# Ledger of designs, part 85: designed miniproteins, single chains, continued (3)

Each design is a single chain, and the fold is of that chain. pLDDT is the mean over its residues in the fold that is shown.

## One batch from the design tools (miniprotein)

Design m11130
Fold by ESMFold2-Fast:
Structure m11130 (fold): chain A 66 residues (1-66)
Amino acid sequence: AEIAELEARIAADPEDAVAWAKLGVALAKEGRFEEAGRYLARALRLAPTDPEVWEYAREFAEIAAK
């Protein structure tokens, strides 16, 4: 459900960096690290100074370290 909801947000607003970051974290939780990294990189490119995007980047790093 979460991934589908985030994909719908991105379809409505492809510049929603927070949605890209959340999708990256959701994919990382499923072990889809290559896709997760690509989506997180896109989020950081869209909003390099957004603290919410950086919070999701930290969560991704924690998941990937396990």
Scores: mean pLDDT 81

Design m11131
Fold by ESMFold2-Fast:
Structure m11131 (fold): chain A 56 residues (1-56)
Amino acid sequence: MKEKKVKHPVTGKELTVEEYVDLQVEHWQALAKRAGRTLTPEEVEKLREELLKDFE
């Protein structure tokens, strides 16, 4: 395969690594907002870096 694809653990959809990371970040942002807080840009970047590490 020319592109790495990841299967979403909940939906089972095939996503690119970048799409998967973006979706995870959005999920965490939504959870934080429901809890009455927002993720800082620094927290978002750290989360992206951690997720991308799995696919390096």
Scores: mean pLDDT 72

Design m11132
Fold by ESMFold2-Fast:
Structure m11132 (fold): chain A 65 residues (1-65)
Amino acid sequence: SAKERLKKKAELSIEQGRMNAAIGNSQGAKTSFDLAMAYLDRAEAPESVKQEAEKAREEVEAILA
């Protein structure tokens, strides 16, 4: 379904965000996590899944600070 494709895109965007953070690309990491959150919202993902993604973004941002 369309929602399943959006969830997959969100997962890929989270991984892209982690990869960008690992190479020191803070702007790329932020953009990737913003895209992941947008995809999760459009996919109508459970709040628990959205919270996990937000927590991952905050942890990555703390490392890059």
Scores: mean pLDDT 83

Design m11133
Fold by ESMFold2-Fast:
Structure m11133 (fold): chain A 61 residues (1-61)
Amino acid sequence: SDGKKSAEAAAKAGEAGDAAAAGSGGYQMFLVSGNPEAKKAAEAGVAGDAKAAAEYARKAA
């Protein structure tokens, strides 16, 4: 799959203030890739930190 496009979509959701969407995207990327930045995006999303989730999702791209 195009992980870069998925990471960018998750980052845009977080930048729009949707921590749940950004975190869910990060979690799915982590399950497939094991990318530690994707795991941090998922954890930030669960914590409700949309900005942090977006930043980690961008790093996972």
Scores: mean pLDDT 80

Design m11134
Fold by ESMFold2-Fast:
Structure m11134 (fold): chain A 91 residues (1-91)
Amino acid sequence: LSEEARELLAEAERALAAGDYEEAERLAREAARLAREAGDEVLELAARAGELLARAAAAEAAGAPKEEVERLRREGLELVARAGEIAEARE
C-alpha cells in the first residue's frame, strides 16, 4: 500500500510537471487514499498537498480568481510543511 501510494504520488508529480493537472489531482487523490489505508500519515499529507497544488494549477490555468488559487496553494503548502515536520521529528 505505501509503495503503491508512493508510486502514484510520483506519477502525480510527473503529470503536474507535464501540465496534466486533472490527471495529477486524480493520481494524488488515489495516493492519499492508499496512504491512509497504510497508516502512513506523512505520505497521506504529502499526497493531499499534491492534490491541492494540482487543483490550484488547474484553477489558475482556467482563469479562476487569484484569491481562490492562492488559498488552494496556501492549504497545500501548509500540508507539505506539516508532513515535513512529522518526517523531521522521526529522522
Scores: mean pLDDT 83

Design m11135
Fold by ESMFold2-Fast:
Structure m11135 (fold): chain A 76 residues (1-76)
Amino acid sequence: ERAIEMARRVAELSKQGKYDEAAKLAEQGAEEFADTEPWVAEGFRGVANLAKQGKGDEAAKAAEGLISVLEERRRR
């Protein structure tokens, strides 16, 4: 659940307008999952880029989308 927890925190930070903190956490997620789940790392990279651009709503939606995909795969 580590990736889901990180994505939830990124979404919350983005909704709070804390874009720098959201981007940093998303970059940490990208680094943490780069070797184990590259598609999760790419998801976090996309969220980080949106947060760096100040697109908080888009960053939050992207993080929520990543959570949904992770929860679906975890269900298996």
Scores: mean pLDDT 81

Design m11136
Fold by ESMFold2-Fast:
Structure m11136 (fold): chain A 73 residues (1-73)
Amino acid sequence: MESVKKLLEEIKKLIKEEKNPEVRERLEALLKEMEELAEQYEKEKDPIKQSILLFRITALHNEALLLVEISKK
C-alpha cells in the first residue's frame, strides 16, 4: 500500500517538474490509470490478484519514466 502511494507521488512530482505541456498531459493520463489500478489494489483481498495489480502499476510507472527520458533528448 505505502509503496504504491510512493510510485504515485513520484509521477505527481514529474508532472510538477515537466515543462513540455504535451509530455505533462501524457503523464497526467498515465497517473489517472495508475490511480484507478491503485484503488483496485487497496480493495483486492486475493494476494495473487493484488500482486498482478502491483505489476501493472509498476509497468505504467516505468512507461512514465521512459516518456520523461525520451522528452529530455
Scores: mean pLDDT 82

Design m11137
Fold by ESMFold2-Fast:
Structure m11137 (fold): chain A 68 residues (1-68)
Amino acid sequence: MAAEAAKAIIDGAEAGAPEIVVELSDGTVLRVSGKNPAGVAGAAIRVIGDDPERATVKIGEEVHEFEA
């Protein structure tokens, strides 16, 4: 779900992740530094707005998969 993927992005940034990578089902890849609050917010907003069928959020070495 887009909301759960967006939460994972925000939670990863708050945990101090140096890089967060988001892959959407349409092939879009977003890379954001956890030190960039505007980038983190933008990535979360993009995921919610696109409402993708699938999203993969990579936070450091952890991979989280979200499906509709």
Scores: mean pLDDT 78

Design m11138
Fold by ESMFold2-Fast:
Structure m11138 (fold): chain A 117 residues (1-117)
Amino acid sequence: MITLTESGGGTVKEGGSLTLSSKLSGDFSKVSEFGWFKDKGLKPFAPVASISADGSSKSIAPEFEGRATISLDQAAKTLYLDLSDLKKEDTGVYRSVAFLKDGTMVLGKGTKVTVVD
C-alpha cells in the first residue's frame, strides 16, 4: 500500500511563500504519477501540479503557473511543492496524491494553508 505523510503549511502573508512536502512509502512500481490538489471544500478538487513517477515530466495548473514548482527526491522518497507569491484565494487544504497504474488514486490527509493580509 502507498502512503503519503505530509508536512509544511501554516499561515502566511499575501505575497509570501512556503514549501509543502509529502514523504512517500510503499511500492512505487505501482505509481504512474504524483501530484497535489487544492481542496476548498468543493469537489472535484482543483489540480495544482503533477510529476511522473520517474521525474521526467511535470505539469503545473494554469492558476499556479509561475507561482508553483513540483519536485521529487527519489532517493529520499519525498515529493515537494514550492508555492510563491501567495494570494488569499490560495487558502485551502493541499492534498498530495499518488496515481496508480490500475487507475486508482491515494490521497494524503491534507495540509492547511491560510493566506492573510
Scores: mean pLDDT 83

Design m11139
Fold by ESMFold2-Fast:
Structure m11139 (fold): chain A 75 residues (1-75)
Amino acid sequence: MKLLSLNDLTSLRVTQAADGTLVVEASNAAGSATVSARTAEELAEKLVEAIGLDPEDARALATAVFRAAAERAAA
């Protein structure tokens, strides 16, 4: 599996489903992948598995997107 840094991503889109599941669409020069998760830990694992994102970058991204989603849901 190829390790990717966040700088290798050309686009990133995050959407939240009604049940709280986050859907992350990530693209780079090689293609695109969509992953969905209900927790930051699950999202980080799926990003590593699906797109080969570096585990540290995946964890940081997953934590940030779930924090942002929780803030939006609380408003």
Scores: mean pLDDT 72

Design m11140
Fold by ESMFold2-Fast:
Structure m11140 (fold): chain A 98 residues (1-98)
Amino acid sequence: ADKAAELRLKGNEAFDQGNYEEAIKYYEEALKIDPKDSQAYLNLGRAYLKLGDYDKAIEYYKKAIELSPSNKEAWDNLAIAYEKQGKTEEAKKYREKA
């Protein structure tokens, strides 16, 4: 949907400016309109990763993968989130899926 895509783009602009909490708000609004947008879930995960909320980053990356299992970037970012938690074996496992 056009409005969902516009909100995701506003979220991307906020993310690029380092305004991660604002980016999260826009991505959540986009997902209320289009709840199957794998890219919006990936972007939510990235924003939470930047804020150090690794549990939420993992949750949203897993949702992105559920909706789009071929999204290499989601698998790569999931591995990074596990690595940031010190879960090196989980990180290796998900990196092999990328």
Scores: mean pLDDT 87

Design m11141
Fold by ESMFold2-Fast:
Structure m11141 (fold): chain A 119 residues (1-119)
Amino acid sequence: AVKLTESGGGTFKEGGSVTLTAKVSGLDFSSYAVSWDRQAPGEGFRFVAALSADGSESLVAPAWAGRATISRDVAAQTSTLDLKNLKVEDTAVYYSGLAPSLGGPRLYWGEGVTLTVEA
């Protein structure tokens, strides 16, 4: 079975930084674009960032411009989201995903990792 296992969540202070990581198992990750989306309490999914299969193209949501960096390690089958200058409103469950195309519909989703940002 395909599985995306996320780590790196927890409680962090406003202005801090965090690295969220997703480990992919059960398929060859190299042909898929990787994505991160978030869901705050009472809200729907909101896009954060995505990276193409070959790592050459990235998309970052305007709210995250200059604060989010997405990367991938094909050998490790890992997708990484680095967030800096954390805000209280960044508090959400963050979900990794895989898509056949950059920014396209996700075929596979992680179970989510919780990030709490405190003032």
Scores: mean pLDDT 88

Design m11142
Fold by ESMFold2-Fast:
Structure m11142 (fold): chain A 87 residues (1-87)
Amino acid sequence: NLEKLIQKLKEEIEKDPNNVDAYIKMAEAFLLKGEYDKAIEYARKAIEVGGEDNAKAYQVLGSAYQMKGEKDKAEEYFKKAQEIYKK
């Protein structure tokens, strides 16, 4: 149940606003739900609080932009994720 997972993750973020993993999981949950703008929002928050070495956050950004039809942005974020995975 994605909605129950989202509620649990919101509670985790409320207790620890710097919980990078919770933001990534929220982004993934909204991506699976088809809520691409919210997936982008939470993936960006994961990068903001966790720094730029978050390959999963960039992977979610790439997937969300791809699903929105923004191919150029999707390619840039997938490339960023790939570069992090190689380090």
Scores: mean pLDDT 86

Design m11143
Fold by ESMFold2-Fast:
Structure m11143 (fold): chain A 78 residues (1-78)
Amino acid sequence: VEELEKKAKNLKEAYNKGEKAYQVLEEQYKEAEKRAAEDEEGYQRLKRLLDSSKAAVEKLKKAYEEAQKKLEEAKKAL
């Protein structure tokens, strides 16, 4: 059970860091949207980074949910 708790904790920390990074990118993207007519290339770069960050965060979320499910099953078996 302790190993599953450590794995879940590590995945939760990675997910939380990814979420915070995504929020920062989203704020930058919204600001860039206001200037998109002046810097279309910069706006498109931020969009690609945002899409990539979202995909990475979704993978971390799924891994964390799977780890939590395994941890709950192990705790119920105790």
Scores: mean pLDDT 79

Design m11144
Fold by ESMFold2-Fast:
Structure m11144 (fold): chain A 76 residues (1-76)
Amino acid sequence: VEEAVEKAKEFIENGDIDTAIGIARGLVREGHYEEAAKVAEDIVKKKPTPEAYRILAEAYRGLGDEEKAKEYEQKA
C-alpha cells in the first residue's frame, strides 16, 4: 500500500496523471481510503480532473467524512 502511494507520486511528478488515477481507484477498491485520498489530493493539485474529484469523494465517504465527500462530488 505504501509502495503504491509512492509509485503514484512518481507518476504525478512525471505528468502521468492517468496512471496515478488508476492507482488511486485501485486503492479505493481495496478499501485503502486514507491512501487513496492522499494520492487523489496530489493529483488535483497538479491537474484538477473530474475523475480525481470523484475518487476523493469516494475515499472520504469510505472514511466516514460525508461533508468532504459531498464537497468533492460537487467539484466533479
Scores: mean pLDDT 80

Design m11145
Fold by ESMFold2-Fast:
Structure m11145 (fold): chain A 69 residues (1-69)
Amino acid sequence: NEEEIEEVEKKIKEIKEKIEEIEKEIEKLKKEGGDEEKIKKLEFEVEELEGLLGIYEGLLKILKEKLKK
């Protein structure tokens, strides 16, 4: 159960890092006078990753609650 928590936390960290990377790219594109289509695609990718993040954070909460036996 501890190993499952560590694995989920690792996934959460990876997703957060990917979101930050894409957000930095979006900011750079906006400052450079923007490829609007590319910005929209990246914003959609962030939205998808935020959805995944919510799923893993929900799973982490459930796993941690099970340890409070």
Scores: mean pLDDT 82

Design m11146
Fold by ESMFold2-Fast:
Structure m11146 (fold): chain A 83 residues (1-83)
Amino acid sequence: MELEELEKKGRELTREIIEELRRRAEELLANGPEAREAWAARYFAYIMEGDHAGAAEAARALAELESDERTRRLLLAMARSEE
């Protein structure tokens, strides 16, 4: 019984984290100036959900906002690994 309760709480906590990341991403996008933080939050939310298509989209969006060529290439590689 205690183990089942811990497993249930673990699943609930994971869902709460995913929803919190989505909420923060929406707030950051609504305010405009923190687009990089918003897409990073979306990327983690998609990864935790197993949404590889969404994760790839978020990584590509981060790459478009990145001015450093090396970091941009790494973000694009991450997007490809999630496809």
Scores: mean pLDDT 69

Design m11147
Fold by ESMFold2-Fast:
Structure m11147 (fold): chain A 100 residues (1-100)
Amino acid sequence: SHMERQQKLLEELLRLLEEAKKAVEEGDRKKALELLDKAIEVADELLRIALEAGDRELAGKVALVEASLTSARLALLFEGSDSVVLKTLEEAIKLVEEMK
């Protein structure tokens, strides 16, 4: 069902974000970037599903998460502050949990 696909992708997104946060905390920026790339792909798929379903509220929330993850990815690439990246990931995790 549509709800089962959405729930599975939300759970995968949460797992990837928690793993990315841990990688940043451990100083493994390469692993954090790889996990963020995967998280962005999952968020993009969730956005497509929400748009196809006409769920404007979910689409808006997912778009905000995707924008935040893109900003975190850029900060990691350009040696930005790890504290800013961690805060962004924590806020993204909270938003995704609210979607469940």
Scores: mean pLDDT 87

Design m11148
Fold by ESMFold2-Fast:
Structure m11148 (fold): chain A 86 residues (1-86)
Amino acid sequence: SPRTLVILQFRYLVVKSEVDFVESVLERNPAPTPEQRALLRGTADSAEALARDLLEQAKKYAPEMVPEVEEVLARVREVRARVEAA
């Protein structure tokens, strides 16, 4: 339905904004403090959980979104690895 697609698109934008935020913070501060790293990890964990749920919903209701959701999920996993390595 059009409403379902709008909800999934909104969820996609939320995940993308969280990933973009973590990437931006790490670019400006590649050596975050332990406290900053914990906050970034929390954001990345939240983004991964949302992206995983979004992928399952997209497979069922909006298959055309699947490639974009898979891409953002891969980015979430990459930024999580960067946070742990920082």
Scores: mean pLDDT 86

Design m11149
Fold by ESMFold2-Fast:
Structure m11149 (fold): chain A 75 residues (1-75)
Amino acid sequence: RPRLSDEALKAFEEGVRAYRAGDYERAVENFEKAIELDPENPEAYRMLADVYEKLGQTEKAEEYRKKAEEIEKKF
């Protein structure tokens, strides 16, 4: 179904809080969980890309940014 579940939303919010606190490892774990629960959420992919950019993992950041764009188009 096209809506985020409460669990997916909670995982995403926990990821955002971890990212704001500078806890990038916890942010990755929570955004990965959000994507697993709702793979059509482009914001979770963009946030994960931002986390990988902060970690200096530019190749990973580009991969997740591309996935977010593909979801935002028409899929």
Scores: mean pLDDT 80

Design m11150
Fold by ESMFold2-Fast:
Formats: C-alpha cells, structure tokens, sequence
Structure m11150 (fold): chain A 71 residues (1-71)
C-alpha cells in the first residue's frame, strides 16, 4: 500500500498544478473578453477545455487510488 500512497501524492500534486493553470487561464479569458479580443478568448477557451478534460482524467485516477487504498 506504500506505492499507492506515493501515487496518491503524485496525482494530488498534478491536480493542484492543473487547478492553478486553469485558474490563471480563466483570469486571462475574463480579461480577453473584457478587452473584446475574440481570437484570444477563443484560443483560451480551447486550452481551458483541454486542461479541464485532463483534470477530469486525474480526478478519475484519484478515485481509483482511493478505492484501492480502502481495500
């Protein structure tokens, strides 16, 4: 179970990094929309979608690790 704890910490670290990136991009997207920069807003929305999908995958992995730790 020690290896599962290491994997849990690694996955949490990756989730925190992605949350930070998503937060920064959401702030940039808000700025781009306020400035009327439609091209920048579109690019940021595509990147946000990609990062949110990656976050969803990591959250699913975290759930699997949690289930394994309960065994």
Amino acid sequence: KEELHKELLRTIGEILRLIGEIFDLERELKRAKEEGDEKRAEELEKELKRLKEELKRLLEELKKIDEELKK
Scores: mean pLDDT 82

Design m11151
Fold by ESMFold2-Fast:
Structure m11151 (fold): chain A 67 residues (1-67)
Amino acid sequence: KVEELIKKAREALSKGNYDEAIKYFEEALKVKETPEVYFLLGAAYHRKGNRDKAIEYFKKALELRKK
């Protein structure tokens, strides 16, 4: 189920549908928190032009990796 959410989010991201991608990645995080999904959320926000949110999610990905 989480793999399907990530697949849909990645497809939306590749098409430039950043808000849709963010929605699916947020749903994936509710199922399982992983560094991968946090990095992808950071990338989506970066491409949307929201630098502050991108940095926040990249930081969360790195912190989760350290644990």
Scores: mean pLDDT 82

Design m11152
Fold by ESMFold2-Fast:
Structure m11152 (fold): chain A 59 residues (1-59)
Amino acid sequence: SEAEERNRALLREVYGLSEEEIERLVEAAESGKIEPEQIALAEALVERQRPAAEEAAAA
């Protein structure tokens, strides 16, 4: 609920994810079950985090 909304805002603002991608990750977290497709999404998210962190450090 409240935590879910905050997580969505963070994913959207920090990672620049679409609402569709955010919804997928939130559903996986709430259900407590990870499907193969969710694993691929998590891997892509980690990959995005690396370049984003380096870009932020460029300031």
Scores: mean pLDDT 60

Design m11153
Fold by ESMFold2-Fast:
Structure m11153 (fold): chain A 75 residues (1-75)
Amino acid sequence: SEIEEEEKRRITEAVIEQAGEVVRALGDYLKSENREEGGKRMGERINEADRRMEEEIRRIKEEGERKKREEEERR
């Protein structure tokens, strides 16, 4: 269904955004003059990106379920 395709597209976008932040965090870590501080910052950024991704995926799934219920009510 279009609802499932839209959900999949939005989840894919959230995953891509998270992956991009991980790549940027790793790049910054590799340029870091202090490995311990750089590693901590990298870990914090990755954890924050994971949290944002999980929250966005949850919202997307909740919206998809709401739309499916509305469609079923019209049948």
Scores: mean pLDDT 82

Design m11154
Fold by ESMFold2-Fast:
Structure m11154 (fold): chain A 68 residues (1-68)
Amino acid sequence: DAEKKKKAEELYKRGKELMDQGKLVEANRLFQEAAKIYKELGDDEKANEILLTFYEMSTRYALEQKAK
């Protein structure tokens, strides 16, 4: 369980780094994997927070692309 939590945290951190780099497809894969691990641990709240974070960041990127 502790090792799974650590892996999910590392995936989430890496996913955010990829979002900062504009690598949305790769970031999505890491966010989905992190959320899946949290769901397996019974932490649906954290899994939903991760997916919401990706949605918010992706929406912001789309808005900035339309403004350019």
Scores: mean pLDDT 79

Design m11155
Fold by ESMFold2-Fast:
Structure m11155 (fold): chain A 69 residues (1-69)
Amino acid sequence: PKREVIEAEAEGALHVMAASIALRQGDLEAARRHYEEAVAAYERALALDPDDEAARAALAAARERLAAL
């Protein structure tokens, strides 16, 4: 169902925003946790809709951000 995909994408986006705020505050541990939650949320979105290009791009970006920490 598209609603569950939208919810998972929104959850991922909120965690990316929270990670960005944590980075601005110098809290690298909080940023890492939020990027990990974002990755999990976007992976769930892709499990529900494998053709979701937005979720795939967001997942790749979140993984790169997490790897850079």
Scores: mean pLDDT 86

Design m11156
Fold by ESMFold2-Fast:
Structure m11156 (fold): chain A 62 residues (1-62)
Amino acid sequence: SSDEIEEKANELTAKVVDALENGDYEKAVEYVEEIIKLAEEAGSELGAEAAREAKKKIESQL
C-alpha cells in the first residue's frame, strides 16, 4: 500500500514538472491537487502542507 502511494506520488510529481516546463500552470495545479489528496489519504501532514504551498506558488503564475 505505501509503496503504491509512493509510486503514484512520484508519477504525479513528474507530471507537475512536465506541466511547469511546458508553461501549463493550470494542469500543474491539477496534478498538485492530486498529490495533496494522496498525502492526506496517506496521513502525511507535512507532505500535504508542502503540496498546498507548491499549489499556491504555481497559482501565483496564473
Scores: mean pLDDT 82

Design m11157
Fold by ESMFold2-Fast:
Structure m11157 (fold): chain A 63 residues (1-63)
Amino acid sequence: SMIETRLKEILEEQLKTHPVGIKDSFFELGGHSLLITKLVSRIEKEFDVEIPLTEVEKITTVE
């Protein structure tokens, strides 16, 4: 879905904003778990919906 597509866009935009340290950005956010939490917060505010961490994690892990 729509949330899945939006999550990928947010990740790509963040990585493009910091081209010097793509992996540093990931690690700075505390790895996958913390990154997922931050992305959930953004998407929840943007779509006005609550997303289970498991759902978001599947998307970020596959990508």
Scores: mean pLDDT 56

Design m11158
Fold by ESMFold2-Fast:
Structure m11158 (fold): chain A 71 residues (1-71)
Amino acid sequence: LSSRSAGVLLSAAGVLLIAAKVSKELGDLEAARQSLEAALELLKAAEEKDPSEKEEIEKLKEEIKRLEEEL
């Protein structure tokens, strides 16, 4: 199977964050919440793979938290 690097996990989490914003805009709050939960799981996996990405991971976690507060 293809190796999953921290960079790929961070990119996937970013895509899920965008998907959550789009779902919120469309009124699908359930899909938005599911995307945010999946993004958080990917960020945890990325942190385990590359602890040097903590700053970037923390930025994405803050974005997710802000969006959750708006739902």
Scores: mean pLDDT 80

Design m11159
Fold by ESMFold2-Fast:
Structure m11159 (fold): chain A 88 residues (1-88)
Amino acid sequence: GPTPQQMLDMAIQGSRGSQDEFNRITDRMMQMARQSSQRMSDYMMGMMYGARQGPDQARQVYDDSMRDVDVARAYGGMGRVRYYRDQR
């Protein structure tokens, strides 16, 4: 299956592209998620939501997920990005 690094790279590409490119990358990640465990699917969706805030936020969500040894959920990933923004 896809590695966390490969998922981060795709999410960063989405964050830098046009809306159509972001949608295309999201569809590909969703296809991969459907073929993955629920845990991996939640992690992928969390990274994609983080990437919508930009490459730095995608990296932050990735680093936090790896450090905490927990899989970020789609909503959890977005919540982490908002939490860190609000702490600044």
Scores: mean pLDDT 55

Design m11160
Fold by ESMFold2-Fast:
Structure m11160 (fold): chain A 75 residues (1-75)
Amino acid sequence: MEEAEKLREEGEELRKQGKYREAAEKFREAADIYAKEGNIEEALRAYGLAWEAALTAGDVALADEIAQKARELYE
C-alpha cells in the first residue's frame, strides 16, 4: 500500500516536470501493486494515469500494454 502510494506520488512529480514516459512507468508500477493487493479501484485509477502519461509521451506501445492490463481487471 505505502509502496504503491509512493510510486504514484513519484509519477505525479515526474509528470509535473514533463517527464511523461517516466511518469507512465511509475503509475504503471503503482497500478500493478494495487492490482496484486486486490484494490481494483485504485489499480484502475493508476492505470488510467499511466495510460494518459504514455499517450502524452507519444509511446503508443506502452499505452496499449497499460490498456490491456486494465482490461484484464474486468475479466
Scores: mean pLDDT 84

Design m11161
Fold by ESMFold2-Fast:
Structure m11161 (fold): chain A 78 residues (1-78)
Amino acid sequence: STFRQAGDLSERLGEEFRQQGDWRGAGESYESAGQFYLQAGDNQRAAEYYEKASEAYEQAGDLQRSQQLRQQADQLRQ
């Protein structure tokens, strides 16, 4: 699936941004990975990357986006 391949790329970019301390870049990339995995039908990976995005946005000081993504991740696991 093209969506799964896009998710894998966004995941890798998120990890690279995280390693560099770019928490906003990491959050945006992990959020994109979650969205692409969701489009690919992989709800488990989507939830995982929404949680990683939530933590990255929290580190970046974007508490509102962080809370929204935690809620989305929780819903996907239920």
Scores: mean pLDDT 89

Design m11162
Fold by ESMFold2-Fast:
Structure m11162 (fold): chain A 80 residues (1-80)
Amino acid sequence: SEADKLAAEGQKAFLKGKYEEAIKLFEEAIKIDPNNSTAWFNLGLALEALGKIEEALEYYEKALKLLGKEKNIETLKEIL
């Protein structure tokens, strides 16, 4: 898909140290597919590389919630 292509190009930019370009590409991927947990996670990594740690943590949380894994664990802890 177009979202997958953008995410792949973002990853290439990240590996080359082009963090601002990587962020732009991952943001475009997320616009097309907002449920792509991998793109949210990789956007977080690129933001972290630029020192935007607070923003990175928010996007890591979004990625985990989209996977449903952390959401289920949090729900169980709240009930127990």
Scores: mean pLDDT 79

Design m11163
Fold by ESMFold2-Fast:
Formats: sequence, C-alpha cells, structure tokens
Structure m11163 (fold): chain A 94 residues (1-94)
Amino acid sequence: GTPPEPRFEVDFDDDLPPDMTPEEEARHRRRLIEESLKMLEKLLEEAKKTGDPELVERLREAARGLKEAAERSTPPDEEARKKAEEILKEVEEL
C-alpha cells in the first residue's frame, strides 16, 4: 500500500510496540476492560460498605471511562458495556 506520511508519528502510546496490529490492540483493550471490571466490582462493594464520597466519585469516573472503552473496542464489548452501566447505576444509588 501507499506509505503514510509521516510514518511512526505517534502523539500517544509511547508504551505500545510500534508494530502492534489493530487486532492486537483490540485484544489488549479487552483484557484491560476485563481487569478494570473486576477492580470496579471490588471498589463498588467497598463503596457500599464505607459510603466514601471520594470512592463513589472515582467509581463513577472509572465506570464511565470503561463504558466508553468497551463501546470503542473492535468489536464493541457489549457485555463489558452492560456491566459498566450496571456499576454506574449502583453508584448513582449510593
């Protein structure tokens, strides 16, 4: 194909390998989403026990970010999106 210009110009992702394929990026993103969901589930239980307003705010931010990440994945991770949405709903009730 026609080489893009400039090649290897990256504004972001200095930690990502330069040769990462879209499929590898998608797999990496899905793994991060899955790990983040597990973390958010634990934090939600903690927030329910403590009522910590800072933890509630962090959960809201993180769950919103996770929902967006799931929607932006290729293909979109509908299960992760739904779980993030459920976490957001639980946080709104706190």
Scores: mean pLDDT 70

Design m11164
Fold by ESMFold2-Fast:
Structure m11164 (fold): chain A 120 residues (1-120)
Amino acid sequence: SVEVTQSGGGTVAEGGSLTLSGKVSAPSENLLAVSWFGQPPGGGGELLASISRSGKVGYAKRVEGRFTISLDPSNSTAYLNMKDLEKEDTATYYLVAYVFDEETGSIRFVFGDGVEVTVV
C-alpha cells in the first residue's frame, strides 16, 4: 500500500544540474529514512546518498560535494539535487523509502520505479 512516486529525470549536458524528486505515500511518522541509488547501464546499483527523518545525511565519496539530498518529512518528499554532472552519473536513479510497519514491528524497504538520467 506504500508507494514511491519519482520525477525529474532526463538528458542533461556534462557540467549541468538536475533535481530528482520522490514522494512517499506512507504516514510521515512512519517514514524513517530515504536513500538514492544509482544503477549505471550494465553495472550494479550503488548507494549515493541517504537522509534520516532527523536530518542525518550520508554520501558516497564519488558524489560528495556535488549531490545534495533533502527530505521534507511533513510532506514525505525527498529530493536529490545533482550538480556538476559527469558522464559517469548516467544511470537509472531509485528512491528507496525505509518505512516502519506497525503490524510486523519491522522496517520495510519500498522502491520507486526509477528515473533515467543521461549525461551527454
Scores: mean pLDDT 88

Design m11165
Fold by ESMFold2-Fast:
Structure m11165 (fold): chain A 71 residues (1-71)
Amino acid sequence: ASLEDRQAIALAASKAGLDALETNTPEQAREKAVQAARDKARELGLIAEAEVHVDTSEKPVVRVRVTVRPA
């Protein structure tokens, strides 16, 4: 997987998590971010494991660490 692939997966996860925070709990937003990472990886022919941290104590922040491997 290229840097571009990893960035695309991380961006998809972060976007899904932030979008979910508009109407869902931080735990639900984390789950949606993880699912978005998996879905984007599958679209790219990859398998992704995502570790997602959601912090809403000040400004909403979704931190994503992605490990990718070939499918």
Scores: mean pLDDT 80

